# Designs tried in a protein design run: designed miniproteins, single chains, continued (2). Part 22

Each design is a single chain, and the fold is of that chain. pLDDT is the mean over its residues in the fold that is shown.

## One batch from the design tools (miniprotein)

Design m4783
Fold by ESMFold2-Fast:
Structure m4783 (fold): chain A 83 residues (1-83)
Amino acid sequence: MIPSREEFEKMLAELEKDPAWRARREQYQAEVKRIFEETDKKIEELKKKGASPEEISRVLARGIADVLNLVGEEIDELFERLK
């Protein structure tokens, strides 16, 4: 069953005491930041080359998909640890 907000907050507070989980969460955050930075650089390079809005949109869509995949992995690992 989905825990209440209060129960979920308590579970998260206990999980934050685990240095291994804190390190993993920081890794996910660093990877998300890297994807955004790489996506922004690619978009700026495309703009300088006079790329079409469609080409820019494809790069943006790919970056968003990569971020969503990482967020999904973080959520899955979070729920596994909240056993």
Scores: mean pLDDT 79

Design m4784
Fold by ESMFold2-Fast:
Structure m4784 (fold): chain A 80 residues (1-80)
Amino acid sequence: SKKKKLVEEKIEIAEDMIDNLKLLIENNAPKEELEKFIKDAQKFIEELKKEAEESGDEKLKKKVEELIKRIEELIKQARS
């Protein structure tokens, strides 16, 4: 369905956000820049989680749950 395709596209965007956050951490970006990026990424992923739940697709829900776990680990690294 069109809704599932949009969720899949947003999952790819979230994956890119996670990769970008990892690069910012690896390059020792300023803490203010990291925190701004984290805030924007968390907001996007929270909205994506709701859309995945509304899609009723268990595979999409699991993919988003995995993205949430990955970003939470990176946030811990950024704040260490």
Scores: mean pLDDT 86

Design m4785
Fold by ESMFold2-Fast:
Structure m4785 (fold): chain A 59 residues (1-59)
Amino acid sequence: MPSLDELEDLKEAAQRYGAQEAVQLATQAIEALRQGDFDTAQKLYNQAVQALQQHRQSL
């Protein structure tokens, strides 16, 4: 399970690289975690990490 701090760090990294999709996914994961929806938060976290890696690879 991602922690709130881990998701905030991911969002900041995505913002620094200009990875808009990863920023949106990380933001949604934070909201899901705050609502107690850990399954959705994990899914969105995995998608955000993948989107950030894809964006960095394309640079």
Scores: mean pLDDT 81

Design m4786
Fold by ESMFold2-Fast:
Structure m4786 (fold): chain A 71 residues (1-71)
Amino acid sequence: SHMEKRRELAREIADELLQAFRDSALETLKEYNEKVKKGEKLSEDEKRAYQIARNLLKSDGLEDEIKEIEK
């Protein structure tokens, strides 16, 4: 049915976006954590991006990855 096709497409788009967000979140976490390790101060926008990235990774069960990056 048309509604089934729409739900399948929406799920595929959501899956692709979640994968892209996860990869982007890992890169963001690595980049900003490296800045902090170098003694650089994060902007308010960077802090917000870091928190969003961290929460996304945590919700995906990637707490061990977060721990490795933050240490």
Scores: mean pLDDT 80

Design m4787
Fold by ESMFold2-Fast:
Structure m4787 (fold): chain A 73 residues (1-73)
Amino acid sequence: MKLSEEELETEIQISFARMAVSIAKYLVPDADPELVKEAERLVEEAEKAFKEGDLEKARELAEEAIRLAREAE
């Protein structure tokens, strides 16, 4: 089992998005709950796109999730 460079890059992006959402959700008391909820949804969509082989869409969704999670803080 071996990931291509693009697959590895995409997996790393999704992992960063999951971490950003977790930080906003659990470690930031005043985080905007609607932005956190939307960021969580985008992470789920990114994971779905990754499993379907749409690496470009997965990266775009993960990047948007990170942006919203940071805005929530």
Scores: mean pLDDT 81

Design m4788
Fold by ESMFold2-Fast:
Structure m4788 (fold): chain A 58 residues (1-58)
Amino acid sequence: SRAEEAAARAAAAMAAAKDAEEASTLGRQVLNEYSDLSDEELQAAEDAGVRAAIARGL
């Protein structure tokens, strides 16, 4: 689904970031491509991205 795609892309982008500031920027850029999703789905995708960044040591 688009929600799963958004979560996967946000996670990949944020995990690839060099620091927390870049992770926030890249995550926002990815989620802006999915403005058609509900606020709940966008929040879930952002949460997935944050968890991926933390797992990578950010």
Scores: mean pLDDT 82

Design m4789
Fold by ESMFold2-Fast:
Structure m4789 (fold): chain A 97 residues (1-97)
Amino acid sequence: GVEELRAEFDRLLARAEEAIEAGKFEEAIELLREALRVALELLNAGHYEEALEAAERVLELLKKLLKKEMPEEIKFEAEVLQGLAGILIGLAKRLLK
Protein backbone atom coordinates (compact mmCIF):
# COMPACT_ATOMS: atom_id res chain seq x y z
CA GLY A 1 0.00 0.00 0.00
CA VAL A 2 0.96 3.68 -0.11
CA GLU A 3 2.23 3.65 3.52
CA GLU A 4 4.67 0.79 2.79
CA LEU A 5 5.93 2.56 -0.37
CA ARG A 6 6.41 5.85 1.54
CA ALA A 7 8.28 4.04 4.37
CA GLU A 8 10.55 2.24 1.86
CA PHE A 9 11.16 5.54 0.02
CA ASP A 10 12.09 7.39 3.25
CA ARG A 11 14.48 4.56 4.26
CA LEU A 12 16.20 4.59 0.84
CA LEU A 13 16.52 8.40 0.78
CA ALA A 14 17.97 8.53 4.33
CA ARG A 15 20.54 5.83 3.41
CA ALA A 16 21.40 7.71 0.19
CA GLU A 17 22.04 10.95 2.12
CA GLU A 18 24.28 9.06 4.59
CA ALA A 19 26.18 7.47 1.67
CA ILE A 20 26.74 10.93 0.06
CA GLU A 21 28.09 12.37 3.36
CA ALA A 22 30.37 9.30 3.77
CA GLY A 23 31.75 9.69 0.21
CA LYS A 24 30.16 6.37 -0.87
CA PHE A 25 28.96 7.80 -4.18
CA GLU A 26 28.45 4.48 -6.02
CA GLU A 27 26.21 3.26 -3.14
CA ALA A 28 24.39 6.64 -3.15
CA ILE A 29 23.60 6.28 -6.90
CA GLU A 30 22.16 2.77 -6.41
CA LEU A 31 20.04 3.93 -3.45
CA LEU A 32 18.76 6.98 -5.40
CA ARG A 33 17.94 4.71 -8.37
CA GLU A 34 15.90 2.46 -6.03
CA ALA A 35 14.20 5.52 -4.48
CA LEU A 36 13.22 6.80 -7.95
CA ARG A 37 11.83 3.31 -8.75
CA VAL A 38 9.61 3.56 -5.64
CA ALA A 39 8.48 7.04 -6.82
CA LEU A 40 7.52 5.46 -10.18
CA GLU A 41 5.62 2.67 -8.32
CA LEU A 42 3.68 5.39 -6.46
CA LEU A 43 2.83 7.03 -9.81
CA ASN A 44 1.72 3.71 -11.37
CA ALA A 45 -0.50 3.07 -8.30
CA GLY A 46 -2.26 6.45 -8.82
CA HIS A 47 -0.57 8.21 -5.86
CA TYR A 48 0.39 11.26 -7.96
CA GLU A 49 1.00 13.76 -5.12
CA GLU A 50 3.23 11.26 -3.25
CA ALA A 51 5.07 10.38 -6.50
CA LEU A 52 5.69 14.10 -7.21
CA GLU A 53 7.02 14.74 -3.68
CA ALA A 54 9.24 11.61 -3.86
CA ALA A 55 10.70 12.51 -7.29
CA GLU A 56 11.37 16.12 -6.15
CA ARG A 57 13.20 14.82 -3.04
CA VAL A 58 15.34 12.49 -5.21
CA LEU A 59 16.13 15.44 -7.53
CA GLU A 60 17.21 17.60 -4.54
CA LEU A 61 19.60 14.90 -3.28
CA LEU A 62 20.98 14.30 -6.82
CA LYS A 63 21.74 18.05 -7.05
CA LYS A 64 23.61 17.78 -3.70
CA LEU A 65 25.53 14.72 -4.96
CA LEU A 66 26.52 16.47 -8.23
CA LYS A 67 28.34 19.19 -6.21
CA LYS A 68 30.83 16.53 -4.98
CA GLU A 69 34.04 15.44 -6.73
CA MET A 70 33.52 11.91 -8.09
CA PRO A 71 34.51 9.58 -10.98
CA GLU A 72 33.07 10.64 -14.38
CA GLU A 73 31.07 7.38 -14.74
CA ILE A 74 29.26 7.96 -11.41
CA LYS A 75 28.65 11.63 -12.31
CA PHE A 76 27.13 10.51 -15.65
CA GLU A 77 24.81 8.05 -13.83
CA ALA A 78 23.74 10.85 -11.44
CA GLU A 79 22.98 13.15 -14.42
CA VAL A 80 20.90 10.39 -16.09
CA LEU A 81 18.91 9.88 -12.85
CA GLN A 82 18.45 13.68 -12.59
CA GLY A 83 16.89 13.65 -16.09
CA LEU A 84 14.63 10.70 -15.21
CA ALA A 85 13.50 12.43 -11.97
CA GLY A 86 12.64 15.54 -14.04
CA ILE A 87 10.53 13.45 -16.45
CA LEU A 88 8.68 11.79 -13.54
CA ILE A 89 8.03 15.22 -11.92
CA GLY A 90 6.62 16.53 -15.23
CA LEU A 91 4.40 13.47 -15.70
CA ALA A 92 3.08 13.57 -12.10
CA LYS A 93 2.25 17.31 -12.43
CA ARG A 94 0.37 16.65 -15.69
CA LEU A 95 -1.63 13.78 -14.13
CA LEU A 96 -2.62 16.04 -11.19
CA LYS A 97 -4.31 18.54 -13.58
Scores: mean pLDDT 89

Design m4790
Fold by ESMFold2-Fast:
Structure m4790 (fold): chain A 55 residues (1-55)
Amino acid sequence: SKEAEEAYEYALKVLNEEYAEVARLSVEDAVEAGADPKEALKLVKENIEKKLKEE
């Protein structure tokens, strides 16, 4: 989906390819579970941003 692809590209740019694949699958899995694609993308991006802030 478009949102899953956007999550992949964003994660690939700011993290790595392994996490990019996880980000794509996370969006697809959330949508399969009944989440709105845009909301799923937003949540995945927020999780990526939390990782970037250094835990």
Scores: mean pLDDT 81

Design m4791
Fold by ESMFold2-Fast:
Structure m4791 (fold): chain A 92 residues (1-92)
Amino acid sequence: SSKILKLIGLILRAIGLILDAEQTGDKAALEEALKVLEEALKLAKELKDKSFIEQVLKLAKEALEIAKKLGDEELIKRAEKLIKEAERILKE
């Protein structure tokens, strides 16, 4: 499925951006990571793939810890919103 390949690509991109943000403290890299994860969650929900939703949840939790270290309240709120949405979908 072309959608599965796109989802894999989004997850790999998010992993790279999270690692970059952790190493450099670059808020723009973390913001882009959260944007990519939001797109990945939407696609994983459409595909009804719980394993991909769990992967997005794990990465969103990693992004939250970095946002807290950076002291960025907007990135913290964005990561928390993404975590809550992923957890909500997994309970369905």
Scores: mean pLDDT 90

Design m4792
Fold by ESMFold2-Fast:
Structure m4792 (fold): chain A 78 residues (1-78)
Amino acid sequence: PLTEVELDVSEMATPEEARDAVEGAVIALAEATGGPVHLTVYAHTEEMARAAEAGAERAKARRSDIEITLEVVVREAP
């Protein structure tokens, strides 16, 4: 079965934290399930969205044996 998870990085202090959080979450899910992983990330800036994408690419490089997909939703600050 597909493992789906949502992560909100909009309140993180730095793009580096967002990148590392996304990488860590994807790796942990892939290790726990051994199957496909789909992560939805919420960000309020393009910079944080790009950091999330970078984190997912790092995870894919570390776990090329697992299908990893990422959806990033950028929301305007209220």
Scores: mean pLDDT 78

Design m4793
Fold by ESMFold2-Fast:
Structure m4793 (fold): chain A 60 residues (1-60)
Amino acid sequence: SLEELREVIFKLAEKTLEFIHLYLTAKYDTDPEKRQEAIERMDKVTEEMNKLAAEEKKLL
């Protein structure tokens, strides 16, 4: 349904913004510990985004 598609798209957009924030932290934060945490979280967010992209494809 359009409502389910909208929900998945909004979740994907939210995860994309989280990934961008983590990427900026990983590249530019002055704290090496925060950079390492961001790198590890980026991997998990990528997995979450891949699941959401698969859900979007099924609803189209």
Scores: mean pLDDT 86

Design m4794
Fold by ESMFold2-Fast:
Structure m4794 (fold): chain A 74 residues (1-74)
Amino acid sequence: SDLELDILEALAAMIASILTHSENEEARELAREALEALEKGDYIKALELLIEAAKADGDEKLAEIVRKLKEEIE
């Protein structure tokens, strides 16, 4: 329960960071879609979209972190 909530909170924070700080429109659009997927309970899709958003934003470190998180949840 706590781990699931911590993961959801972390994902929401990562998405919010891209939406707030990214100057890349594609990254912001992908992050918005990731947030919508997260709100619908489609966690795998949210993770996939967040990986794409991080890559579009040029943040390869964030993309790798989210990819590893997806492997642990999937």
Scores: mean pLDDT 83

Design m4795
Fold by ESMFold2-Fast:
Order: C-alpha cells, then structure tokens, then sequence
Structure m4795 (fold): chain A 80 residues (1-80)
C-alpha cells in the first residue's frame, strides 16, 4: 500500500541519518532529517485513511524521528 511504502521510505531516511551521525557527517544527517520531516507531514495527511496498526506504526516513527532530531541537535552543539 502507499502508506506502507511511505513508512518504509521514512524508516530508510532515519536509518541513513543515524549512519551519517555515526560517520560524523552532521550536515548529511540534518539534510536526511529535513526529508524525513517532509515525508512525515505527508504521512500525517494520510493518517485518517490508516488502519489502527498503521496509526501505531506512524506514532512509533514519529518518536524515532524526534529521537534522531534530538541526537542531531546534540551532535551539532558538541561540535561547536
């Protein structure tokens, strides 16, 4: 389904952002997080059409994105 495809894309962006952070590439991690935010906004627009299971998965992905965003913020501040 479209929702499953978009959720897989969001998960991939978050995975790549974590890899960029591990490599010390904070700028790339920020770029990937920006893309993830845009994709999450699209998923939120589709949320009313989601099954209860898909809504739970979306909540989990929202939490993961928040965690990655905080990690990017901390790494940026540590580098300053």
Amino acid sequence: SMAEELMRRLRELLRRAREALRAGDVEEAERLVEEAVELLEELQRLRPEFSPEQRRELIELEAELTAVRMLVYVERKAAE
Scores: mean pLDDT 86

Design m4797
Fold by ESMFold2-Fast:
Structure m4797 (fold): chain A 64 residues (1-64)
Amino acid sequence: RQARLDELFDLGVELVKAAVDYTVLKRELSKASGEEKEQLTNRLKEVEAEIDRLQARIDALEAS
C-alpha cells in the first residue's frame, strides 16, 4: 500500500471516531439545559471543527 493511501485510511478512521463523538455529544445536548447546554454546545463546535479539518485533509490528499 502507498503511504498516501495509508494516511487516507488513518484519517478515515479518525473521521469515523469524530462522527461518533459528534453523535454522542448531540444526544447529550438534546437532554441538557442551562450551563450544561452551553458547555456541550462549545464541545460540539470543537468536534465539528475537527471533522471539518479531517475532511479537508482527506480532500487535499485525494487531490494530490
Scores: mean pLDDT 81

Design m4798
Fold by ESMFold2-Fast:
Structure m4798 (fold): chain A 97 residues (1-97)
Amino acid sequence: SEEEIEKAKENAYNNLLKNPEMKGKEIFIKKVLEVVVEQSKSGANKNDLLQQVYLVAAHQLNFEPDTNFTEDKLSSIKPEAARILVEEVLKLLNLAE
């Protein structure tokens, strides 16, 4: 339901803000969570959205991305903040399906 998705976005946002590397990135986090939900509702592919989030996280957290990133590599994301962001997005995408 829409209410469940909104609550999940709030929970994801609050969980991400507990990470020190996310301090000062409140607008970025909100935008990512909003955009992935809207694109998922518009029929965007889940794996494409996860790859996009991973690349945006690499840019914002200043790390070199793996050019062959896939969902099965999620646990290998070295920056903890980036891994948590991709994990929270995956939870939202699974709920939106």
Scores: mean pLDDT 81

Design m4799
Fold by ESMFold2-Fast:
Structure m4799 (fold): chain A 61 residues (1-61)
Amino acid sequence: SDLSEAQMAEVMARLEEERAAGSELWRRLDLDGDGTLGPAEWAHLAKLLEEHNYDIAALFP
């Protein structure tokens, strides 16, 4: 099952914080360095979320 709307909103908010901070996690997600998440980068994020059982806090400590 996909993320709920609330979980998606939390992920987007955390991604913006990570991007603004220039974090290691953002650098791992934005592999091509274009400052946005394309379909490939979003697929990578979805994979990470699945690996963490959609526990956003575990992915963004």
Scores: mean pLDDT 69

Design m4800
Fold by ESMFold2-Fast:
Structure m4800 (fold): chain A 96 residues (1-96)
Amino acid sequence: MGYYIALGGQYYQQGNFEKAIEYYEKAIEIDPDSSGAWYNLGQAYYLLGDYEKAIEAYEKAISLDPNDETAWLNLAKAYEKLGDKKKAEEYRKKAK
């Protein structure tokens, strides 16, 4: 599990978000309950500007780990990018 997340992270740091997504998807195929893999998938989509896909991935991450403050904060940021200020504020409160 950690191997594909780590490889995805390396490609993410290089700015190769398409490769990062590929490896995060491989991590999810092995363990679909990996909140970290879903979170990282959301971050990669966010940086590609695919805010709707980022939201889907972040929502999966928080459904698996509701105490991930960074996932709640980034979900709020993605909604803000789509102009949904009400959802952004609601989720920002959940991030503390």
Scores: mean pLDDT 85

Design m4801
Fold by ESMFold2-Fast:
Structure m4801 (fold): chain A 56 residues (1-56)
Amino acid sequence: SAEEELIEKAVNGGVKLAEDLGAEAALAMVRLSSKDLPEELRERIVKAVEEAISKL
């Protein structure tokens, strides 16, 4: 689905940002970029990115 594709892209981008800039900066950027998305989708994206970064 489009939402699942968006989450996957956010996870991939967030992980890459964490590798380049560190986890805190990456997560802040992901939160900012998802600011205008529906609340449920925003929370799903942030949680997925946090989980992926935590496994690095």
Scores: mean pLDDT 82

Design m4802
Fold by ESMFold2-Fast:
Structure m4802 (fold): chain A 95 residues (1-95)
Amino acid sequence: MSKEELFKLADETYDRILELEKTKSVEEAAQGARELVREFAEKADNTLSGKAALTYLMGRIAKETSKEVAKAVAEAMIEQGVVPEDAKNLLKRLE
């Protein structure tokens, strides 16, 4: 994917996570967010642009969603092996 497509996908993934927070329980929203992050990581690949888009997505989630959803996203990124240092730093900030 192009850099522009990756950042657009990050924005679309963020919007889907926000919709889950509005319509689902916190537990269901957290689980749904994990699945959406897994889907995004598979499409974003392991390039510099993909890592930048994933870091951007994490930053948006950390500011605008509940701690439980933000933790779920960070844990999913660690599990996928994508930007693990950025995800670990986010988890530390949410404690």
Scores: mean pLDDT 76

Design m4803
Fold by ESMFold2-Fast:
Structure m4803 (fold): chain A 92 residues (1-92)
Amino acid sequence: ALELAAEAAELAIRAALLALETASKEDLPRAIAAALKAIGGLFEAEVLGRAETAARDALDGARLALEVARTEEGRRLAEEAIRLAEEALRRA
């Protein structure tokens, strides 16, 4: 569960970074929020060892990243992060 939550957070960070690169002025605050949530999830997983909290933060970050995604790659990364985070939550 913990490794899966960390992987979800890492993919959510990548999705959020792509969203930040392509964000309109309007979407920029949500792209920033996605990145912060995903980074928080990675910290919860790798530093604090909290699988459930890490997975929830990764899921929230990935959902925000998907909402503002402008590229196929960004959408794919966000969707995969959501899938992994949901699986981590089911196993926690």
Scores: mean pLDDT 86

Design m4804
Fold by ESMFold2-Fast:
Structure m4804 (fold): chain A 58 residues (1-58)
Amino acid sequence: TTLDRESLIRLIATAVGADPNVLDERTRAAIRGFQAATGLAVDGVPDDATVAAVNRDL
């Protein structure tokens, strides 16, 4: 995929107004919400499937 996990985490954090260098609860909540919306396992972990889903949505 075009985006790696670290870049994905930073982009999500920026989008939700969190610190892009920290994987905090706000960033995890956003990841969980995205996973639920896309039908993925809701774990708050940016798995390969989560990264691929974001890249497809771009």
Scores: mean pLDDT 72

Design m4805
Fold by ESMFold2-Fast:
Structure m4805 (fold): chain A 80 residues (1-80)
Amino acid sequence: SEAEKQKKLMEALKKALEAAKKYVETMNDPNASEEEKKKALEELIKAVEEMLKTAKEVGAPKEVLETVEKDLEAAKKELE
């Protein structure tokens, strides 16, 4: 149903926003280790990947999906 699709997308978006908040807080913490920063980035990438997957399932516009995929690939490259 549309309600189930909207709920799933909202839950994925909330997780991505929470991961983004943790990432920003970790990057701005002068006491955070490189390992903690890497973990925060990895968690953000995973949350964004789940959000992107859910967005595809609910039929988000191709332009939006391509933009997010491009940004995600750039973020993954920083972990290598």
Scores: mean pLDDT 79

Design m4806
Fold by ESMFold2-Fast:
Parts: sequence; C-alpha cells; structure tokens
Structure m4806 (fold): chain A 99 residues (1-99)
Amino acid sequence: SEEDIEAAVEGMKTATEVLRAVDAGDIDKWAEIIKQKVDEGKLEEARFAASWAVGLLVATGRYEDAAKLERKVAEIMKDYDPEFAELARKTAEELERKL
C-alpha cells in the first residue's frame, strides 16, 4: 500500500540520519535527532533511531557513549513512552557495568 511505502521511506531516512550521527561521534547530535522525532509525534521513528544508534555504538565497542545516549533517551522519552524510558535506563546501567 501507499502507507507501507511511506513507512519504508521514513524508516530509511531515519536510519540514514542515525548513521550520519554515529559517524560524527557526537552523542548530543544523536539525542537531538531522537528528540526531534519525539517532538514531531513520531514515537516509532524515535524508538527506531534510539535502538539503532545504541546498537551501532555497542557493536563498535563504544560502551561509554552507548550508556550516555541511553541515559539521554530515558530523559527524552520519560513523558511520552515511560516503558521505553525505563528500558533505556536499565540498558545504561548494564552498559556501565562493562566499563
């Protein structure tokens, strides 16, 4: 459907933004991208962006940066998606145990 095509295009755009932020190595830019999606009411895109960015940081051994991003995600999401925010906080704690 046209809806499915639009969702795929938006998913690819979000993934591209996350990849650029990761390459820049700037945790604050990743948090800004995620917050922008939340402010636009795009909670699914925000969750996707957060999960991908953290996953890429973990895959590249950047555990301290991944933990910092998860803490920022928890703060951004706390009023919009409390369950996702709590998961982000717990993930940050687990990542900090690897430091």
Scores: mean pLDDT 78

Design m4807
Fold by ESMFold2-Fast:
Structure m4807 (fold): chain A 65 residues (1-65)
Amino acid sequence: SVMEALETMEKDLEEAKKVEDEETLKEAIENGIGQLEKMLEEVEDPEIKERLEKKIEEYKKLLEE
């Protein structure tokens, strides 16, 4: 499910943060955004779309640093 995929991506991001490698973290965030955008194209449920859009915004804010 989309929610399970989101949880997996969050776990992957937390693991990347533990490494404390800026390049690894940035790559994980960029990959996450790409996957979220692909899911957004496939999902019809407006509530799930809103959750995906919010998550994309969160990831993009992390890249602004």
Scores: mean pLDDT 75

Design m4808
Fold by ESMFold2-Fast:
Structure m4808 (fold): chain A 93 residues (1-93)
Amino acid sequence: KKLEEAIERVREAAKEAGVPDLGEASVNLLRTAYEEGVMTEDEAYAAGVAIAQAIRLKDYETLIKIAENFSKHPNKKVRDQAKKLKELAEKAK
């Protein structure tokens, strides 16, 4: 439930900012990190809120830092989603 609220906030922010691909990449990272046990639901919610705010403010540097942090994680699924998010965030700069 709380995770879905964060996902909705990210998608709305991305739509408003004109970067829907960036929004979906962010959502995929949050869902994957939660499902793989890398983040608790509360951590995923907090990350989603931070990502939505970064997108609204066009603070893509913060989004790149978040993605870079997860790209170094030992879980391959999380790394793959993080690398995709980083690429899209760098393109949006």
Scores: mean pLDDT 85

Design m4809
Fold by ESMFold2-Fast:
Structure m4809 (fold): chain A 75 residues (1-75)
Amino acid sequence: SMEELKAQIEEDLELLKSPSLETRLFAAMGLAGIAEKHPELLKENPEVVPTLEELLSDPSPLVREAARKALEHLG
């Protein structure tokens, strides 16, 4: 449901603040998947784009790639 997707976006945004690479990667991949299928839903949240832009500087190349793909779908 849209409610479940909105809750997932909020959860993923919190998980991206984790010191754990595995946790950040999982959250970034989650947002990338939502960006591919429902880019309009992510655009509703003004924190999404700035947070994804910060992830372009993440130490993990996998996290950086997930953020780049998400941003590509958001325009």
Scores: mean pLDDT 86

Design m4810
Fold by ESMFold2-Fast:
Structure m4810 (fold): chain A 95 residues (1-95)
Amino acid sequence: EAEKLAKEAEKALREGNYEEAIKLAEEAIALDPNNAEAYAILGAAYLELGNYEKAIEYAKKAIALDPNNKKAHGILAKALAELGKTEEANKYLEA
C-alpha cells in the first residue's frame, strides 16, 4: 500500500502535479513513517513549488532514513543552492 502510494506520488511529480504528489506522499508516510522515498518525493515537490525550507526539511528526513538516497541528496543540494548556501550544497553533491 505505502509503496503503491509512493509510486503514484512519483508519477504525479513527473507530470508536474505537485499538490497531488504531496497528498499521495503524505498518505504513504501515514501508512509507513519510515518510507524514505515518500519523504524524498515531498522534498522534490516542495523544491518545484519554490518552498526551499520544506524541501530541505523533507530531504534531510529522507537521508536520515536512507543515507544512500541519491535523489534526496540532489534535492537538498538544489534547495541549499537556491538559498545561496553554495558551500553547503557542494558538500551534498560530492556525497
Scores: mean pLDDT 82

Design m4811
Fold by ESMFold2-Fast:
Structure m4811 (fold): chain A 80 residues (1-80)
Amino acid sequence: MEEAERLLKEAEEFLQKGLEAKANGDYDSAIKYFQEAIELAEKAREVAEKAGNQDLVDRAKSLIERAQKLIEEVEKAKAA
């Protein structure tokens, strides 16, 4: 329980760092932070699924989806 919440919190922190890097035009750092957020959120989802905590599973999935979309957005911005 505490592990899934900790991992999700850490994923949220990396998501925020990625958004800050993106805002500063540091697209390479932004992508790396979003990738770290996805990895931590995937671990949180697995732990939450094992614990039967559907709310944490849903929150982790939402964070993964959001971070994936942000990576795609940043990659398109780099290519332009």
Scores: mean pLDDT 86

Design m4812
Fold by ESMFold2-Fast:
Order: structure tokens, then sequence, then C-alpha cells
Structure m4812 (fold): chain A 58 residues (1-58)
């Protein structure tokens, strides 16, 4: 596995943890525009990271 692939997998794990935390906060009533924006940003970054991982494996 390349160093880039390893770092990208670590980033994916971190983004998944952050998304879970943000969703839990929204469910608990911390449903602010700022929290929603952070969740959307993290979900977009996760999608891009999966695309990058696919490219690295080609």
Amino acid sequence: MSPEEEELRKRIEELERRIAELRARIAAGDDTPEVRAELLEAEIELGLAYIQLGVLKL
C-alpha cells in the first residue's frame, strides 16, 4: 500500500468519526446552521476521499 493510500484511509476513518459525532449532536438537539454546514462539508470531503482512493488504486 502506498503512503498516499494509507494517509487517505486514515482521513476517511477520521471523517467517518466526525460525521457520526455531528449526526449525534443534531439528533440530540444541537441542530444549528453551523453544525449542519460542518456535516455537509465533512460528507463532501468523505466522498472526495473515496474518489481519490479509487484513483490511487488504478
Scores: mean pLDDT 81

Design m4813
Fold by ESMFold2-Fast:
Structure m4813 (fold): chain A 89 residues (1-89)
Amino acid sequence: SKKEEEFRKKMAEAVELAREGKLEKLREEIENDKYATEIYEKYKKLQEKTGSTNEALILLLSLVIAELKKRGEYKKAEELEKEFEERLK
């Protein structure tokens, strides 16, 4: 759908910011979103326990999953979470 294409385009821009190392912009987006903040804190605690998770990946997952949840697309949020984890291993 057109909404899905717009979402993917917005997320592609976030991925590009992460690749460029512009993590401060990603953190700002997270801080402005309650759902993204909750997800980020969850992954940050897991990162502290494992010591190996990429910060850019955590920031991206937090934003993308929060956006999908705000749209009521919970199943897509789960699928994308698994896909991102697999792609960046």
Scores: mean pLDDT 72

Design m4814
Fold by ESMFold2-Fast:
Structure m4814 (fold): chain A 88 residues (1-88)
Amino acid sequence: SGVKTIAVSGAGPQSDYVKSKGFEVVEFKDFPEAEIAVITKQTDAIIAKESFAISAALSGDLDILEKIGEMEIPGAGKQPMAIAGYKA
């Protein structure tokens, strides 16, 4: 099955990006909760910093599904972002 649900930590640009791609947003209060949701397969994928996606791919926990590039995150500035999840 293809990706349908994406875990998002907080509202704003990350959530807007996911919705713009036609995916369902599942919002979590913080990043650790979003990470638990994707690792336990409650969501198909997570939107995260590219560094997290690379680390998860190297550990074998997730695959890098999309490299988004730089996104302006309130309070953090421009951050390279990615979508990580499970390849079919």
Scores: mean pLDDT 82

Design m4815
Fold by ESMFold2-Fast:
Structure m4815 (fold): chain A 55 residues (1-55)
Amino acid sequence: MEEALKLAEEAGRALKEGNKEEAIKLGEQSVKVGEEQGDTGGVIAGKRVIQEAKK
């Protein structure tokens, strides 16, 4: 749970810095870890960052 949320936070930070590629990569990792741990919040946060990065 904590791990997925940390990855989502790092993805959001990469987005703020203009690093869209890194944001997508970290967001995808957040989704994967969140799914493995049953962390729905981490999965949702990761998916949101990926969507924002792809705009």
Scores: mean pLDDT 80

Design m4816
Fold by ESMFold2-Fast:
Structure m4816 (fold): chain A 92 residues (1-92)
Amino acid sequence: MRPSLGEILEATVDMLYGLARRAVEQGRVDEAVEILELAYKIVQKNKDSLSKEEYKRILERLRDAAEEIYQRTGSPRAKELAEKLKKEIEKL
């Protein structure tokens, strides 16, 4: 069965999160946040092609990833991304 766009985007976000986590481990915190910001932009551009439930699940995964980076590193940029994602989820 061909994967849906939602399944492809969920897999893409998981892959990008893996890369972001590795960047944190290497001390490249700003790059880790940039990777998550890129994932968010990709998901937003495809929002109209996703169900509300699929979009919400992907945003929650990105929020949790940004919150994890903030908790591990204290990055203000990661905190801002997590807060932005929380607000977007609350509007759904």
Scores: mean pLDDT 85

Design m4817
Fold by ESMFold2-Fast:
Structure m4817 (fold): chain A 68 residues (1-68)
Amino acid sequence: SEVEELLQRAAELYLEAKRKGNKEAMKLVSEAVDLLNEATLSKDPKKRQELIKKAEELLKEAEKLLEE
């Protein structure tokens, strides 16, 4: 599922952020994981989609921080 794929990506990004000592990226990834877990528990498909989208945006921000 999309959530499972994003959770795997989040795990990989967290390890990379930790390896690089980028605390801001680690925090963004942790927030994204919390949102993805909330999405998994949500019974409202619209709320689930909004949570997934926000998590994906946070993961994109983390990726940008890790490029610099």
Scores: mean pLDDT 86

Design m4818
Fold by ESMFold2-Fast:
Structure m4818 (fold): chain A 67 residues (1-67)
Amino acid sequence: SEEELRAKAEEARRKGEEAFAAGDYATAVRHYTEAIMYESSLPEPDTERLEELLERLREAAAKRAAL
């Protein structure tokens, strides 16, 4: 259901933020990617939320690459 997909997207985003704060950028990339997959699977995805998630993913990927 849409509610389940949104809940999974938010949980993945939360886990991504926790991993990012811990300096585990590889894990952050994985969770942000999962959040984007769930959000984009909705019939009418929230474009602002997707933009936010994509920016977080780019930041995490850049920090991972810098290591």
Scores: mean pLDDT 83

